# Designed miniproteins, single chains, continued (3): the designs that were tried, part 84

Each design is a single chain, and the fold is of that chain. pLDDT is the mean over its residues in the fold that is shown.

## One batch from the design tools (miniprotein)

Design m11084
Fold by ESMFold2-Fast:
Structure m11084 (fold): chain A 56 residues (1-56)
Amino acid sequence: SSMRETRARMAEGAGEGLGEMARSSGRIAGKEEEGERLGEEARERGRREAEEIRRE
């Protein structure tokens, strides 16, 4: 149970981290809107994976 929750939080954290990187990259490239979209997709992916893990 604790291992499952740890894995779920890691999945969420990975999505958040990728979201931060996407926004930073978009800002550097002058494509902030694209970076925000990619960041949102990364966070969504992390949330879905975490939910799947919790439903094991």
Scores: mean pLDDT 78

Design m11085
Fold by ESMFold2-Fast:
Order: structure tokens, then C-alpha cells, then sequence
Structure m11085 (fold): chain A 111 residues (1-111)
């Protein structure tokens, strides 16, 4: 399984708060693609970054859950990210499966 994160350029909102757009693409061993998008908000006063992602795929809920677990493992290993919220993968329309995840880490390790 391959996980690719793309963190956009940080935009300063006000004071110590910066926001970045985030994209993620996860490819399973079977070639199923799970795509995510969301935002990372970094607060320099607290030295914390929060990442909220919505992930969608036409793969099974089991495949989406496995892809999310792999992405979370990589964020924990590289950034020390801690899981705050994880929704159960649900079918939104037809074959489309959606899940939401929120993680938080110390901003000293933010790329």
C-alpha cells in the first residue's frame, strides 16, 4: 500500500494561526485508490497542528478502513500524530464510500 501526502503552502490567517490545504492519495496492493482532501491548521502559540481529512473511494469499506489505518500509521511515525476522531466508513451514494479522520501533532515536526 502506497500513501502520498501533499501539504499546500501555509497561509497565515491571523496572529499565530496558519492554514494549509492537504491532499492524500492511497493506493492498495490491488490497485484501489482512496483519495482524501482537507485542511491542516497550525497554531504557533500552542505548538499544535490539527489535520482534518475526508477520504472517499469506490472501493469497499474494508479497503477504505485499511487505507486510513496505513495513512494514520505513517503520520504517527513521521509526525508523531495522535488520532482524535475517526468516523466509520459509510456508503454515501452508490459505490462511493466516505470516512473522516482528525489527527493532531506537535508543530515542531510539521513539514
Amino acid sequence: MEVEFDFGEPVRLSGDVERSEVRVRITSAEGHVVEGEGVAVSDRATTRTTLELTLRSRASAETVAAAVREALAQLAATLGAELRELSEPVRVEGDLVETRVVVEWDSSYTP
Scores: mean pLDDT 80

Design m11086
Fold by ESMFold2-Fast:
Structure m11086 (fold): chain A 72 residues (1-72)
Amino acid sequence: SPLEEVRRIAEEALKKAKEMIDKGESVGNAIRYVSSIGGRAASRFPELRDEILRLTAEIIDEVKKYYEEKKK
């Protein structure tokens, strides 16, 4: 289903963003990556746009928290 595909895309985006942080890339680069994935997903699944935007924001928040925890 489209919703299951969006969920998979979201999980993969978060995993990749965390890997970027683990490899020493900036949190800004990781956030830009997640935002670009979210934008492409919203274009592909316009019926789920609001849900995709919400998930994108949640993933960005998780990436920021992950970065701050790794910095400690």
Scores: mean pLDDT 87

Design m11088
Fold by ESMFold2-Fast:
Structure m11088 (fold): chain A 57 residues (1-57)
Amino acid sequence: SRAEAVEQVVARGVALTTMPGVSEEDARQVARSLGRKLGLSEEEIEQAVAEALARAR
């Protein structure tokens, strides 16, 4: 579902942001790429990326 796709992008962004040596920009780029592959809109992707960064703090 679309909600499952959004949560996959969020989970990926959190995992990448918490990895040593991965920059925040690299994490965003990979998460955006996943969202595009899953058919999410750019708005949905940016919202999911923002949520991932907020959770990773």
Scores: mean pLDDT 82

Design m11089
Fold by ESMFold2-Fast:
Structure m11089 (fold): chain A 66 residues (1-66)
Amino acid sequence: MKLVVTFTGTPERQIGVTLSLLGDPSVTVTRVGPDTLVVTITGSAEEAAALKKELEADPAVTVTEV
């Protein structure tokens, strides 16, 4: 699964989310803009769905599946 993640929150929140994603061995993160990441999930479909839901639950984050 590939997600485009756009941050609208504080810099501290952006850092926290980014570090959480980088700590996941099933996730590859590519920065494509100052507030935009492309997140590629190589884990199971269940792990991908769970991570997408967690990201979408954050009001400072907008997630688009591509």
Scores: mean pLDDT 77

Design m11090
Fold by ESMFold2-Fast:
Structure m11090 (fold): chain A 88 residues (1-88)
Amino acid sequence: MVSEKEINTAVAELALAVLHVVIKKTEESEEAKRLAELLDEALRRLAAGDYAGARELVEEALRIAERLGDEESVRILERVLRLIEEVE
């Protein structure tokens, strides 16, 4: 049904959406800045087809989101992680 390129695009779009939500909600800390940087790098890796590298960065971002107590960002990051796993 959906091509691998289409799935890659969908994952990249979700990573961008996660980045946008995190920055807008938790912009006021160094941990939030680090989280945003990890998500930006993950988005770049996804766009390049580096699913393994993107997965590791999303996993690190998920740990930071958990420490920040941002349950919504955790939920979105878990969805992105599962989509990356489905492509691999």
Scores: mean pLDDT 70

Design m11091
Fold by ESMFold2-Fast:
Structure m11091 (fold): chain A 92 residues (1-92)
Amino acid sequence: AEKVEGELGKSVTLTASTDSDNITWLKGDEVVASMKNGVVTVGEKYKGRAILAFDPASKTFKLTLFNLREDDFGIYKAESDGKVLKTFELVK
């Protein structure tokens, strides 16, 4: 897993690339944010604290988490079309 350092109360951005229009960002089994069939959803815990952006030129999805809390640290996964694209360990 890629280690990414974050600070309490700050923001962090995680990036993953895929040729699919579908992506799901997970923390454990919890959905942080997803884009499926052109629809963006943000998990209830992350509403107002997460933004999912897509850059079509680079085929890159960027998940930005704002106002990091203690329970935001841990293992994140980006998944697309049944495949894990990338795994992150968010550490202090």
Scores: mean pLDDT 83

Design m11092
Fold by ESMFold2-Fast:
Structure m11092 (fold): chain A 61 residues (1-61)
Amino acid sequence: SDEELEARVRELIERLKASTDPAEQARIWQEIFDLRRQADPATRGRLDALTAEYIRELFAS
């Protein structure tokens, strides 16, 4: 479901925040992009907003 997909992406973003391994980070990003591809346009917009928020947080440091 869309809710399960969104919850999975939130979980993956938390794993990105906790990860210090570039190879693990690359694998997590690939999973996020794969899930985004499977999402409908409305859900995809929400996933894009979540990833953009994480990127803004990362660069605000």
Scores: mean pLDDT 83

Design m11093
Fold by ESMFold2-Fast:
Structure m11093 (fold): chain A 59 residues (1-59)
Amino acid sequence: SKEDIEKELNKKKEELRRLHVEYTRALQAGDFERAAEIGRRIDELTSEIKELEKKLKNA
């Protein structure tokens, strides 16, 4: 349902915010390998959010 999509979207947006904090911490620590790994997860999650937003708009 539309409500289920909204709940999943909000959950993923919260996860994305947490990943950005982790990403910044990795950069500040000079851990560029970890930052790259987190960056890939951010990209994946961002794509998932865009797809959910598209589904929500079409629901």
Scores: mean pLDDT 87

Design m11094
Fold by ESMFold2-Fast:
Order: structure tokens, then C-alpha cells, then sequence
Structure m11094 (fold): chain A 60 residues (1-60)
């Protein structure tokens, strides 16, 4: 499970990098920090929640 959480966090960071023209730098930093902290100290479900939040903002 830990490896999946770390992989999902890396995918999220890559999505933020790809969407840099569509979201503010401040919001990207906030989302990146949250998913990284969830991957390091939280559960897989918390990482999945942060990833979903990230996708919603990119699609906006």
C-alpha cells in the first residue's frame, strides 16, 4: 500500500507540473504539499482524496 500511495503522489505532482499554465503557483504548491504529506504520514485513502481534489482543480 505504501508504494501505491507514493506512486499516486508522484502522479499528482506530475499533473500539477503539466497544468502549471492553468492553476496558480500558490494553489499548485498547496496541493503538492498536501498530497506529499498524505503519502508520507497519512493513509492511501487520504492520498486518493488529495489526488481527486487536484484533478477537480485542473479540470476547472
Amino acid sequence: MRERAEQLAREGIELLREARDRISAEKAAELGARITLAAEFGSLEEVEEEYRRLLELIEE
Scores: mean pLDDT 77

Design m11095
Fold by ESMFold2-Fast:
Structure m11095 (fold): chain A 58 residues (1-58)
Amino acid sequence: LTPGQRRVLEAAAELAGRGPASTREVAEAAGLSPATVSRHMRSLGLRSPSEAARFALE
């Protein structure tokens, strides 16, 4: 995983405890733009913040 991909996964996992999170909320937690978060998720084959959180927690 790249450092950017790790930041997205960590932010998604942190937000998972609060309930469903949007791409914007993950971006704010990771310190990235929503577009950058979407690109990293796409590169990992992930379609949503919920999938990213599950991927990170496994």
Scores: mean pLDDT 78

Design m11096
Fold by ESMFold2-Fast:
Structure m11096 (fold): chain A 68 residues (1-68)
Amino acid sequence: SMREEIEKLKEEAAKAGEEQDMEKAIELVRELRELIENDKSLSEEERESAVALAEGSLEKIEELKKEM
């Protein structure tokens, strides 16, 4: 499901950040958010959930950067 995919990306982005690959993780999450937001085949609920989770992933990476 879309929610599971975004949760998986959230975990992967956090791990990439911990491995000092945070710029790549940020770019990946941003690209995926753009693709989801521009996908006209998705329902409004699916789009809103996916975008919200992607934004949460970006915030988590930003926090990891601050802790380093």
Scores: mean pLDDT 69

Design m11098
Fold by ESMFold2-Fast:
Structure m11098 (fold): chain A 93 residues (1-93)
Amino acid sequence: MMNEEVEERLKLMQELEKELEETGDEEEYERKKLLLLDIGILETLIELLKKGYDKENIKGILDVIAEANGLEKVKEVTEEEIKKLIEELKKKL
């Protein structure tokens, strides 16, 4: 069930909205918001992978996210490789 990932994403979004209210930096807000959305998608893909969703379809989405963020494509569709991509996105926050 994806409820835990959704709740975590909502919490991160609320924290980001508070940062915007405190700083007024709309450009930084939009940049971080897009990163948090990509992280949330990757966390959802880990749960889909655990449920036996098709690895080739997951790979296609991973490649799009990696390219959009200027990162290297994952070599193997594993939980560890997806987590590595999440950590690279978190470094950009």
Scores: mean pLDDT 78

Design m11099
Fold by ESMFold2-Fast:
Structure m11099 (fold): chain A 66 residues (1-66)
Amino acid sequence: HLLEMFEALAKNDYEKAVELGEKYIKEHGDEHPLAYRLLATAYRKLGDIEKAEEWRKKAEEVRQRL
């Protein structure tokens, strides 16, 4: 559930947020811009700026196709 990703982010458990987000996209497909946006936020908080930018760009592309 996306709620578990929000909980992990609120607790500053960014590694858990990444795990939950990747699992959500794998199980429910890639048409959900919110999941991509949350992943980008988690990677940015972890200091992985390059991955954060990649996921942010994917979120924008998915949003444009919906």
Scores: mean pLDDT 77

Design m11100
Fold by ESMFold2-Fast:
Structure m11100 (fold): chain A 56 residues (1-56)
Amino acid sequence: MSAVAETLRRAAEALRESNPEYAELLERMAEAVDAGDLDKTAELALEAARTIAAAG
């Protein structure tokens, strides 16, 4: 498991109770990173960024 994937999983766990939807996105990103799927990782990162932008 990469350090990036581990960090994403820890962030997801911390956010699971307060923002379960965002936590799920972080878990999916960790899986994509572990799989070496750069396109999927970028796609999920953009989705997360858009979610934050829409909230502001």
Scores: mean pLDDT 77

Design m11101
Fold by ESMFold2-Fast:
Structure m11101 (fold): chain A 99 residues (1-99)
Amino acid sequence: GRERIDELLKKMEENIKLFEEMVKQWAKEKGYKVLSFSVLAADEDRVIGLVELEDKDGKKHFYLAILEKTEDGYRLTLYPVDEKTFKIDESKKEEYEFK
């Protein structure tokens, strides 16, 4: 009953925190500063968010980021988003596995 709802909400909150940490780690490795996170959807197994980044030259970049729970840990998938059209470029997908 209610205990399952509370457990689900806790898992969602933990996944959102992990999402923010994994995206910040990825961004740092790429030389990006994270400006904002917009969580679009979250559940017990997945977080989907829009990430606004700034490069060293002050240019803004947008990515759709998906964190998914796997059998061995988590997978972070990143898609660049066109700022003018808001279209996702699936051909430039980046994927990272975390244990």
Scores: mean pLDDT 82

Design m11102
Fold by ESMFold2-Fast:
Structure m11102 (fold): chain A 55 residues (1-55)
Amino acid sequence: EPSLEERIALYRDEIAALKRMADLAEKQGNTELADIYRSKIAELEARLAELEAQA
C-alpha cells in the first residue's frame, strides 16, 4: 500500500536528519543533546523495522 511505503520513507528521512543532528551536537561538545537524539533514533529505528516487516 503506497501510504505504508511513504511512511517508511518518512521514517528513514527522520532518522537520517536525527543522525546528522546527533553528529553535529557531538562535534559541538553537546553530549547531552547527542544522547537525546541517539535515544530517539533507536526508537524510530525500532518502529521502522516493524513497518518494514509489514511491507
Scores: mean pLDDT 83

Design m11103
Fold by ESMFold2-Fast:
Structure m11103 (fold): chain A 57 residues (1-57)
Amino acid sequence: SSADSALQHAKLGEALEKQKKYAEAAEAYQWALDHKPGDEDIAQKLQEAQEKAQLLA
């Protein structure tokens, strides 16, 4: 709902990526993007996490 919510979800996505949990990271980035639609940095991170999740599936 706020910029802080988007930031918290983006940070969660980063933490999940460090754990190689790319599908879960993509979900966290989607939550962040839902709170800040049009954020290009979050959208890029979401795309990269989705691509990595598919590669490892």
Scores: mean pLDDT 81

Design m11104
Fold by ESMFold2-Fast:
Structure m11104 (fold): chain A 55 residues (1-55)
Amino acid sequence: DRLKELIEKYEKAIEKLREALAKHPDMSPQDRAALEKAIKNAEEIVKKARELLEK
């Protein structure tokens, strides 16, 4: 199931991005904002994919 594989890949990517934010508190505000936006976008994709998978 391609949706299940997609969800797993995005969840792992989100975890790594969150870890990067936690390990690098000295990163620029611009870089931090970009990573936070990427995480939010990835979480939205996972949410939509899960809704489709469950139907």
Scores: mean pLDDT 81

Design m11105
Fold by ESMFold2-Fast:
Structure m11105 (fold): chain A 78 residues (1-78)
Amino acid sequence: MQQIQQLLKQLEKALKAGDKKKARELAKQIVDLALQLRDAGDTATAAQGLQQLATLLEKYGEDDMLEEVHRRLEAHVA
């Protein structure tokens, strides 16, 4: 396990480079992986990864991506 941490590192690199298209794709992959971890019972790792994702998106002012993340999480829980 640590695939989510690797994706978060790639996301931060994309955000620093201003590659919004790559950042959006990586954010989607992180959400999908976190949902898979949650379904497998690894809720703590999923929650930590999603919190780190939200923190990075807020730090770089990516409000649209953060809304997309929240929408995907609500759809999965409903």
Scores: mean pLDDT 80

Design m11106
Fold by ESMFold2-Fast:
Structure m11106 (fold): chain A 64 residues (1-64)
Amino acid sequence: SKEADIAARLKNTRAVLRGMGLSDELIEETLKRLEEALKASKTDEEMEQAVLKELIDAQERHRA
C-alpha cells in the first residue's frame, strides 16, 4: 500500500539522517516535511525525488 511504502521510506530516511549526525529534533522536523511530500506524491519516482531532495537539503544544512 502507499501507506506502507511511505512508512518504509520514512524509516530508511531516518537511518540515513542519523548517520549524518543530525539531532533528533532536526531529524523529526525533516521527516515531517518528507511525510507530507510523500503523501502528495503521485508516482514512485516522485517519492524517490522527495527523499533525495530532503537528504540533499539536510546534508547542505550540515555543511553550511
Scores: mean pLDDT 84

Design m11107
Fold by ESMFold2-Fast:
Structure m11107 (fold): chain A 59 residues (1-59)
Amino acid sequence: AAIERGNALLAEGRPWEAAVAYAEALQQDPGNAEARAGLAEALEALGEPDRAARLRESL
């Protein structure tokens, strides 16, 4: 649910709200690779590529 919401928000060009949705998914399952990848994508859109790269290193 939260991951699907994050994906939809990214598609709408709303990376901040997307990041919040993915972070919510990660609170429920910290090992969720899809949520980590989505959060990294949202962080890149927000201008934080270094933080996005660190999340991707864990996938």
Scores: mean pLDDT 76

Design m11108
Fold by ESMFold2-Fast:
Structure m11108 (fold): chain A 92 residues (1-92)
Amino acid sequence: GMSLAQKAAELALEAAKRALKNAKTRKAIILAIAAAISAAGALFQSEIDEKAAAEDALAAAELAKEAAELAGDEEGVKLAEKAIELAKEALE
């Protein structure tokens, strides 16, 4: 099965891509891009260091949540919150 860190990173990336699609302001676009880059990095790290991957996935998910909130995307916010939950669980 997939690790919790890998699941968190994948959901954070999905949330970031969704936030980018729905972004209406320059700030939201920048946050969504930052979230996508961080989530992609977390996915890469998940095969090397699961703790580092979980930490990066958490950071990416938090950025994606802020971008989704700025975009008014309630479903994107929920998706980012799910990624945050999984990343925190992976860090326990």
Scores: mean pLDDT 82

Design m11109
Fold by ESMFold2-Fast:
Structure m11109 (fold): chain A 68 residues (1-68)
Amino acid sequence: SMEKLDEIEELIKEMAPNVKIERIGDDTLVFEGDLSVSKLTAIALRLIGDFPEFSVKVEGNKITVTEV
């Protein structure tokens, strides 16, 4: 939902304010940045914990979050 994507975007901005965030439709959010593996892992784990209705996919320095 767009409301949940808004919450996810705010969380990502709080943890990594310099990342690029893109939305695809109303169910998918992609963010990318020059982040350390530790920072990417921390963000991914937080998303998995706080938004269990979303799938989180990590590919290098890019994370894709999709509502399932």
Scores: mean pLDDT 81

Design m11110
Fold by ESMFold2-Fast:
Structure m11110 (fold): chain A 68 residues (1-68)
Amino acid sequence: SALEEAEKYVELADKYAREGNMEKAKEYADKAIEYAKKIPDASLYSGLVLRAIGSKIDAGLKQGRLAE
């Protein structure tokens, strides 16, 4: 389901961000956000999006660049 795929991609984004793989972290975070947008439950959607954005920010900081 979209929820399961969004959660899986959030976990992958977080993993790659922790490993310092900035490009993969951002790629999976973007995929997580895309699948999260398909979830009609606003509370689940918000939680997944915030976590995915957090992974992108962490990856951006490791690149020496913070994306808006």
Scores: mean pLDDT 72

Design m11111
Fold by ESMFold2-Fast:
Structure m11111 (fold): chain A 88 residues (1-88)
Amino acid sequence: MSKEQQIALLATATSIYLVGLTVEGKMSEEEARELARLVLEAADAAQAGDLERAERLLEEAIELARRAGAEEAAERIEWFREKVRELL
């Protein structure tokens, strides 16, 4: 797979994980939707080579997840951020 395809796959997997947290009652649907949107926008930015924008969006998502008390979501998004950095 290309690096771009790997980033897209990881972003999709992260979004599915966030939806899983709502099913478990650990996060609201509104919170999961906002976090998934930020993760997917960050993946698009990274695939376009806009690494500064990707980093900003992921930092915003992690901060939002922590403020919402969704620690598992914050940890998963941090994992995604590190995987994107590893692929660069």
Scores: mean pLDDT 85

Design m11112
Fold by ESMFold2-Fast:
Structure m11112 (fold): chain A 75 residues (1-75)
Amino acid sequence: NAEKERYLKLIEEYMKRIEELADPETVKFVKEKVDKYIKEGKYLEAARIAAQAYNLAVMGLPLEDLKVPALGDRG
């Protein structure tokens, strides 16, 4: 549970920063991807997606180009 709470807090912080940098439609797109992973219990993956989206926003790159890092036995 502590791990879940830690990642959810990180996601919240990244999403807040993304909301300051990106338009509402782009924020919604990112949030939908993040929420999907949260719903599946994949909090680390959700946090990674939020972090990647934040980095793209800071660099001025399209957040629609967001790529999910693969975890497990497949690249």
Scores: mean pLDDT 74

Design m11113
Fold by ESMFold2-Fast:
Structure m11113 (fold): chain A 68 residues (1-68)
Amino acid sequence: PLSAAARAALAAAQAALAAGKKVTLVLNAPTQEVADAVRAAYEEGVAAHPEAEKAREMLTVEVRTLAP
C-alpha cells in the first residue's frame, strides 16, 4: 500500500535507527514542486515506521532545489 518513494523513506529511517547514529540525507530536486513531493513522501514513509518519533530524531532530510 505504500508508494515506492514512501517505502524508500521508511528504509532510510530503519537504516538510521539500526546504525544508532544521526544521518542526514540530502536530496536534490529540479523544481520546488518535486521538492515538496519528496518531503511529503518522506513524512509518509517515516510515519509508517513503528518508532516514527525516534526515526525522525535519527534521520534528517534536507531537500534542495537545483534552480538558481
Scores: mean pLDDT 70

Design m11114
Fold by ESMFold2-Fast:
Structure m11114 (fold): chain A 88 residues (1-88)
Amino acid sequence: SLHLSEEEIKEILEELYKKSDNKKIYEGFIKSLEGKDDEAVELLKDVALDEIDKVRYEILLEMLKRKLKEEKDPENIERVKKALELEK
């Protein structure tokens, strides 16, 4: 568990939505998070599972990057950066 609030997750989804070529998938996840499941299903029903998995991975990386900004242990920061091959 990354211990992120629904508001923090929504912020990450909205940021990735703005940058992404797969906006429909991010919009579907945002709708699901807002409890608009019917709208989320309509957005995601025709999307291939591998594309959904790519988006899930991008979300996980952004969540971890956000948590790294709050992490105060230098060894944990360096270990996570190295393991995830983060750009910085």
Scores: mean pLDDT 71

Design m11115
Fold by ESMFold2-Fast:
Structure m11115 (fold): chain A 66 residues (1-66)
Amino acid sequence: DTQAVVDETKARLDEIAAVAPPEIKAWAERYKTLLEQAAQNGATPAAIREAGDQIVEILEEKVKAA
């Protein structure tokens, strides 16, 4: 279920955003929108999971750099 993978990834992004500066929180919200759009455009659960893992890694690096 692609939507379940999107929801799981959004929860992970929210967890990162909860302890992050407002700028990173804004990035998390933007990425959540992009994941929803990808799912709506027919992306597979595997593709969403891969994209979600990359996004989480990017945001974690941004938090470390901030």
Scores: mean pLDDT 80

Design m11116
Fold by ESMFold2-Fast:
Structure m11116 (fold): chain A 83 residues (1-83)
Amino acid sequence: SVEAGIEAVAEQVKMLAEDPEMKPGLIETLKENAKLAESLGTEEGKKAAEYFEKAAKAAEAGDPEKAAEYVKRGIRYAVKALE
């Protein structure tokens, strides 16, 4: 299911944000996903971009739980933007 997939990605984001070696790559990926979502030119794409940017900032601030929460919201908007 889409929700199960979102939960799996969120758990992965949390693990990557907790790992000092993986964290910079996660932040880069989140920023690229924000750019891609913004490029869709839709309201939902812009909201997805905002949440991916918030997730990157949460990861930079050392908050893996918040990064995972923002990624869940970002993915939900991104899925809606592609419907």
Scores: mean pLDDT 88

Design m11117
Fold by ESMFold2-Fast:
Structure m11117 (fold): chain A 70 residues (1-70)
Amino acid sequence: SRLEEKLEEMRRLLEKTREAVEKGDLEKAKEYLERVERIGQELQEEEAPPEFLEEFAKIAFEIRKLIEEA
């Protein structure tokens, strides 16, 4: 489904953020965070089930943590 595809995209962006941070590319890491936040906004606008919003929150938190600890 479209919602499951968005969840997979957010998880992929988390992996890319880890890679960017390891390479010292904080600018790219912040771009990935912006993409995840856009997906989160779309999930909210589409009134996605709580499960998807919870996964978004976890992924966004982890990305922010990676950037802050870099």
Scores: mean pLDDT 86

Design m11118
Fold by ESMFold2-Fast:
Structure m11118 (fold): chain A 65 residues (1-65)
Amino acid sequence: SMKEEIEKLKEQALEAVENKDFKKLEEILKKMAELYEKASLEEKKLILEKHKEIIEKYNEVLLKE
């Protein structure tokens, strides 16, 4: 389902951030943006929520450098 795909991408993005693999993060965020264009209103809300979690983790990791 779309919800499962969104959750999977969020998990992959968080892992990429943890590993400082910013190229992989960029590829995952591009996939999330593509899903957003095709998403229902409820799915768009979910994507934005997960994107916020990714940004928060990204900022945490960057502030340590």
Scores: mean pLDDT 84

Design m11119
Fold by ESMFold2-Fast:
Structure m11119 (fold): chain A 60 residues (1-60)
Amino acid sequence: DETRERIVEALIELTKETGEGPSLREIAERAGVSVGTIYRHFKNKYELGDAAFLLEMEKS
């Protein structure tokens, strides 16, 4: 799912750029989606964080 991948990449990009955990609003703006769209793909922010962690582990 392109939208799901865009959300995960937005979290990874923002975390690398700021060195901090971004808000769901900041992730939504970077991904070009609504916060509601994030919740359609992830049940909560922790599930989104887990997806980003797994993606980074695969690249390591």
Scores: mean pLDDT 78

Design m11120
Fold by ESMFold2-Fast:
Structure m11120 (fold): chain A 85 residues (1-85)
Amino acid sequence: SDNEILELIDDLKNLISKHSSGTLKDLLLKALDEIKKSIKNKDFTKALEIINMIKDEIKDVMSPELANQLLKVLDDIETLILSLM
């Protein structure tokens, strides 16, 4: 459901807020807000595009331990979005 996806995004925002700082934190939180907006507007294709962009950024910039945690939540969000399409 939309509500489940939005809850997972809020969990991810909380995780990013605890474990990142500076410009990376600001960029990731902004991207997650854009995903939330896309979900609320039923633009699931746009939401998936933004998710794939931030997955690439996370893999490039973060430590493997933190990256794996964030990527797992993003994969769960992606799976739920695909179930609505």
Scores: mean pLDDT 84

Design m11121
Fold by ESMFold2-Fast:
Structure m11121 (fold): chain A 80 residues (1-80)
Amino acid sequence: RREELIEKAKELVDELEKAGLLTPEQAKSFREAIEKDPSVAVLGLAVVRVLDPEKYAKNKEKIDELVKTLQEIEDLRLAE
């Protein structure tokens, strides 16, 4: 269900904020993007990778799970 995937994506964003990859302000923007346009959230993650590639690499498993979750949300949105 789409709402469950959105909640999972937001939880992953919260974990990335706790890991120090995202600032509280960035995490808030990502949560808003997840609800409005998941593709914008994916682009935001590409920017984060450029800004802090070392911290991005340390959190890659969670980022990959977030990207997969965002793709599933977008696929459901397009199918509905």
Scores: mean pLDDT 78

Design m11122
Fold by ESMFold2-Fast:
Structure m11122 (fold): chain A 70 residues (1-70)
Amino acid sequence: SEKEELVKELKELLDEYAKELIKLTKDEKFIKEQMEPAYKEIESMDVEELKEALKELREALERGLANVRL
């Protein structure tokens, strides 16, 4: 389903973003703890919210920004 595909894509991008944050902060435990609520939030999102979150996260990754909000 579209929702399942979007959830998978968003989680994969969030994982990539988390890896970049770990490189910048050098605090893997802190970043992982912050990402756990984000993964749960993603599962509760509807298709439109998931599409917007994917768009925002992709743009943040392209800019190399350390700030992402879900």
Scores: mean pLDDT 73

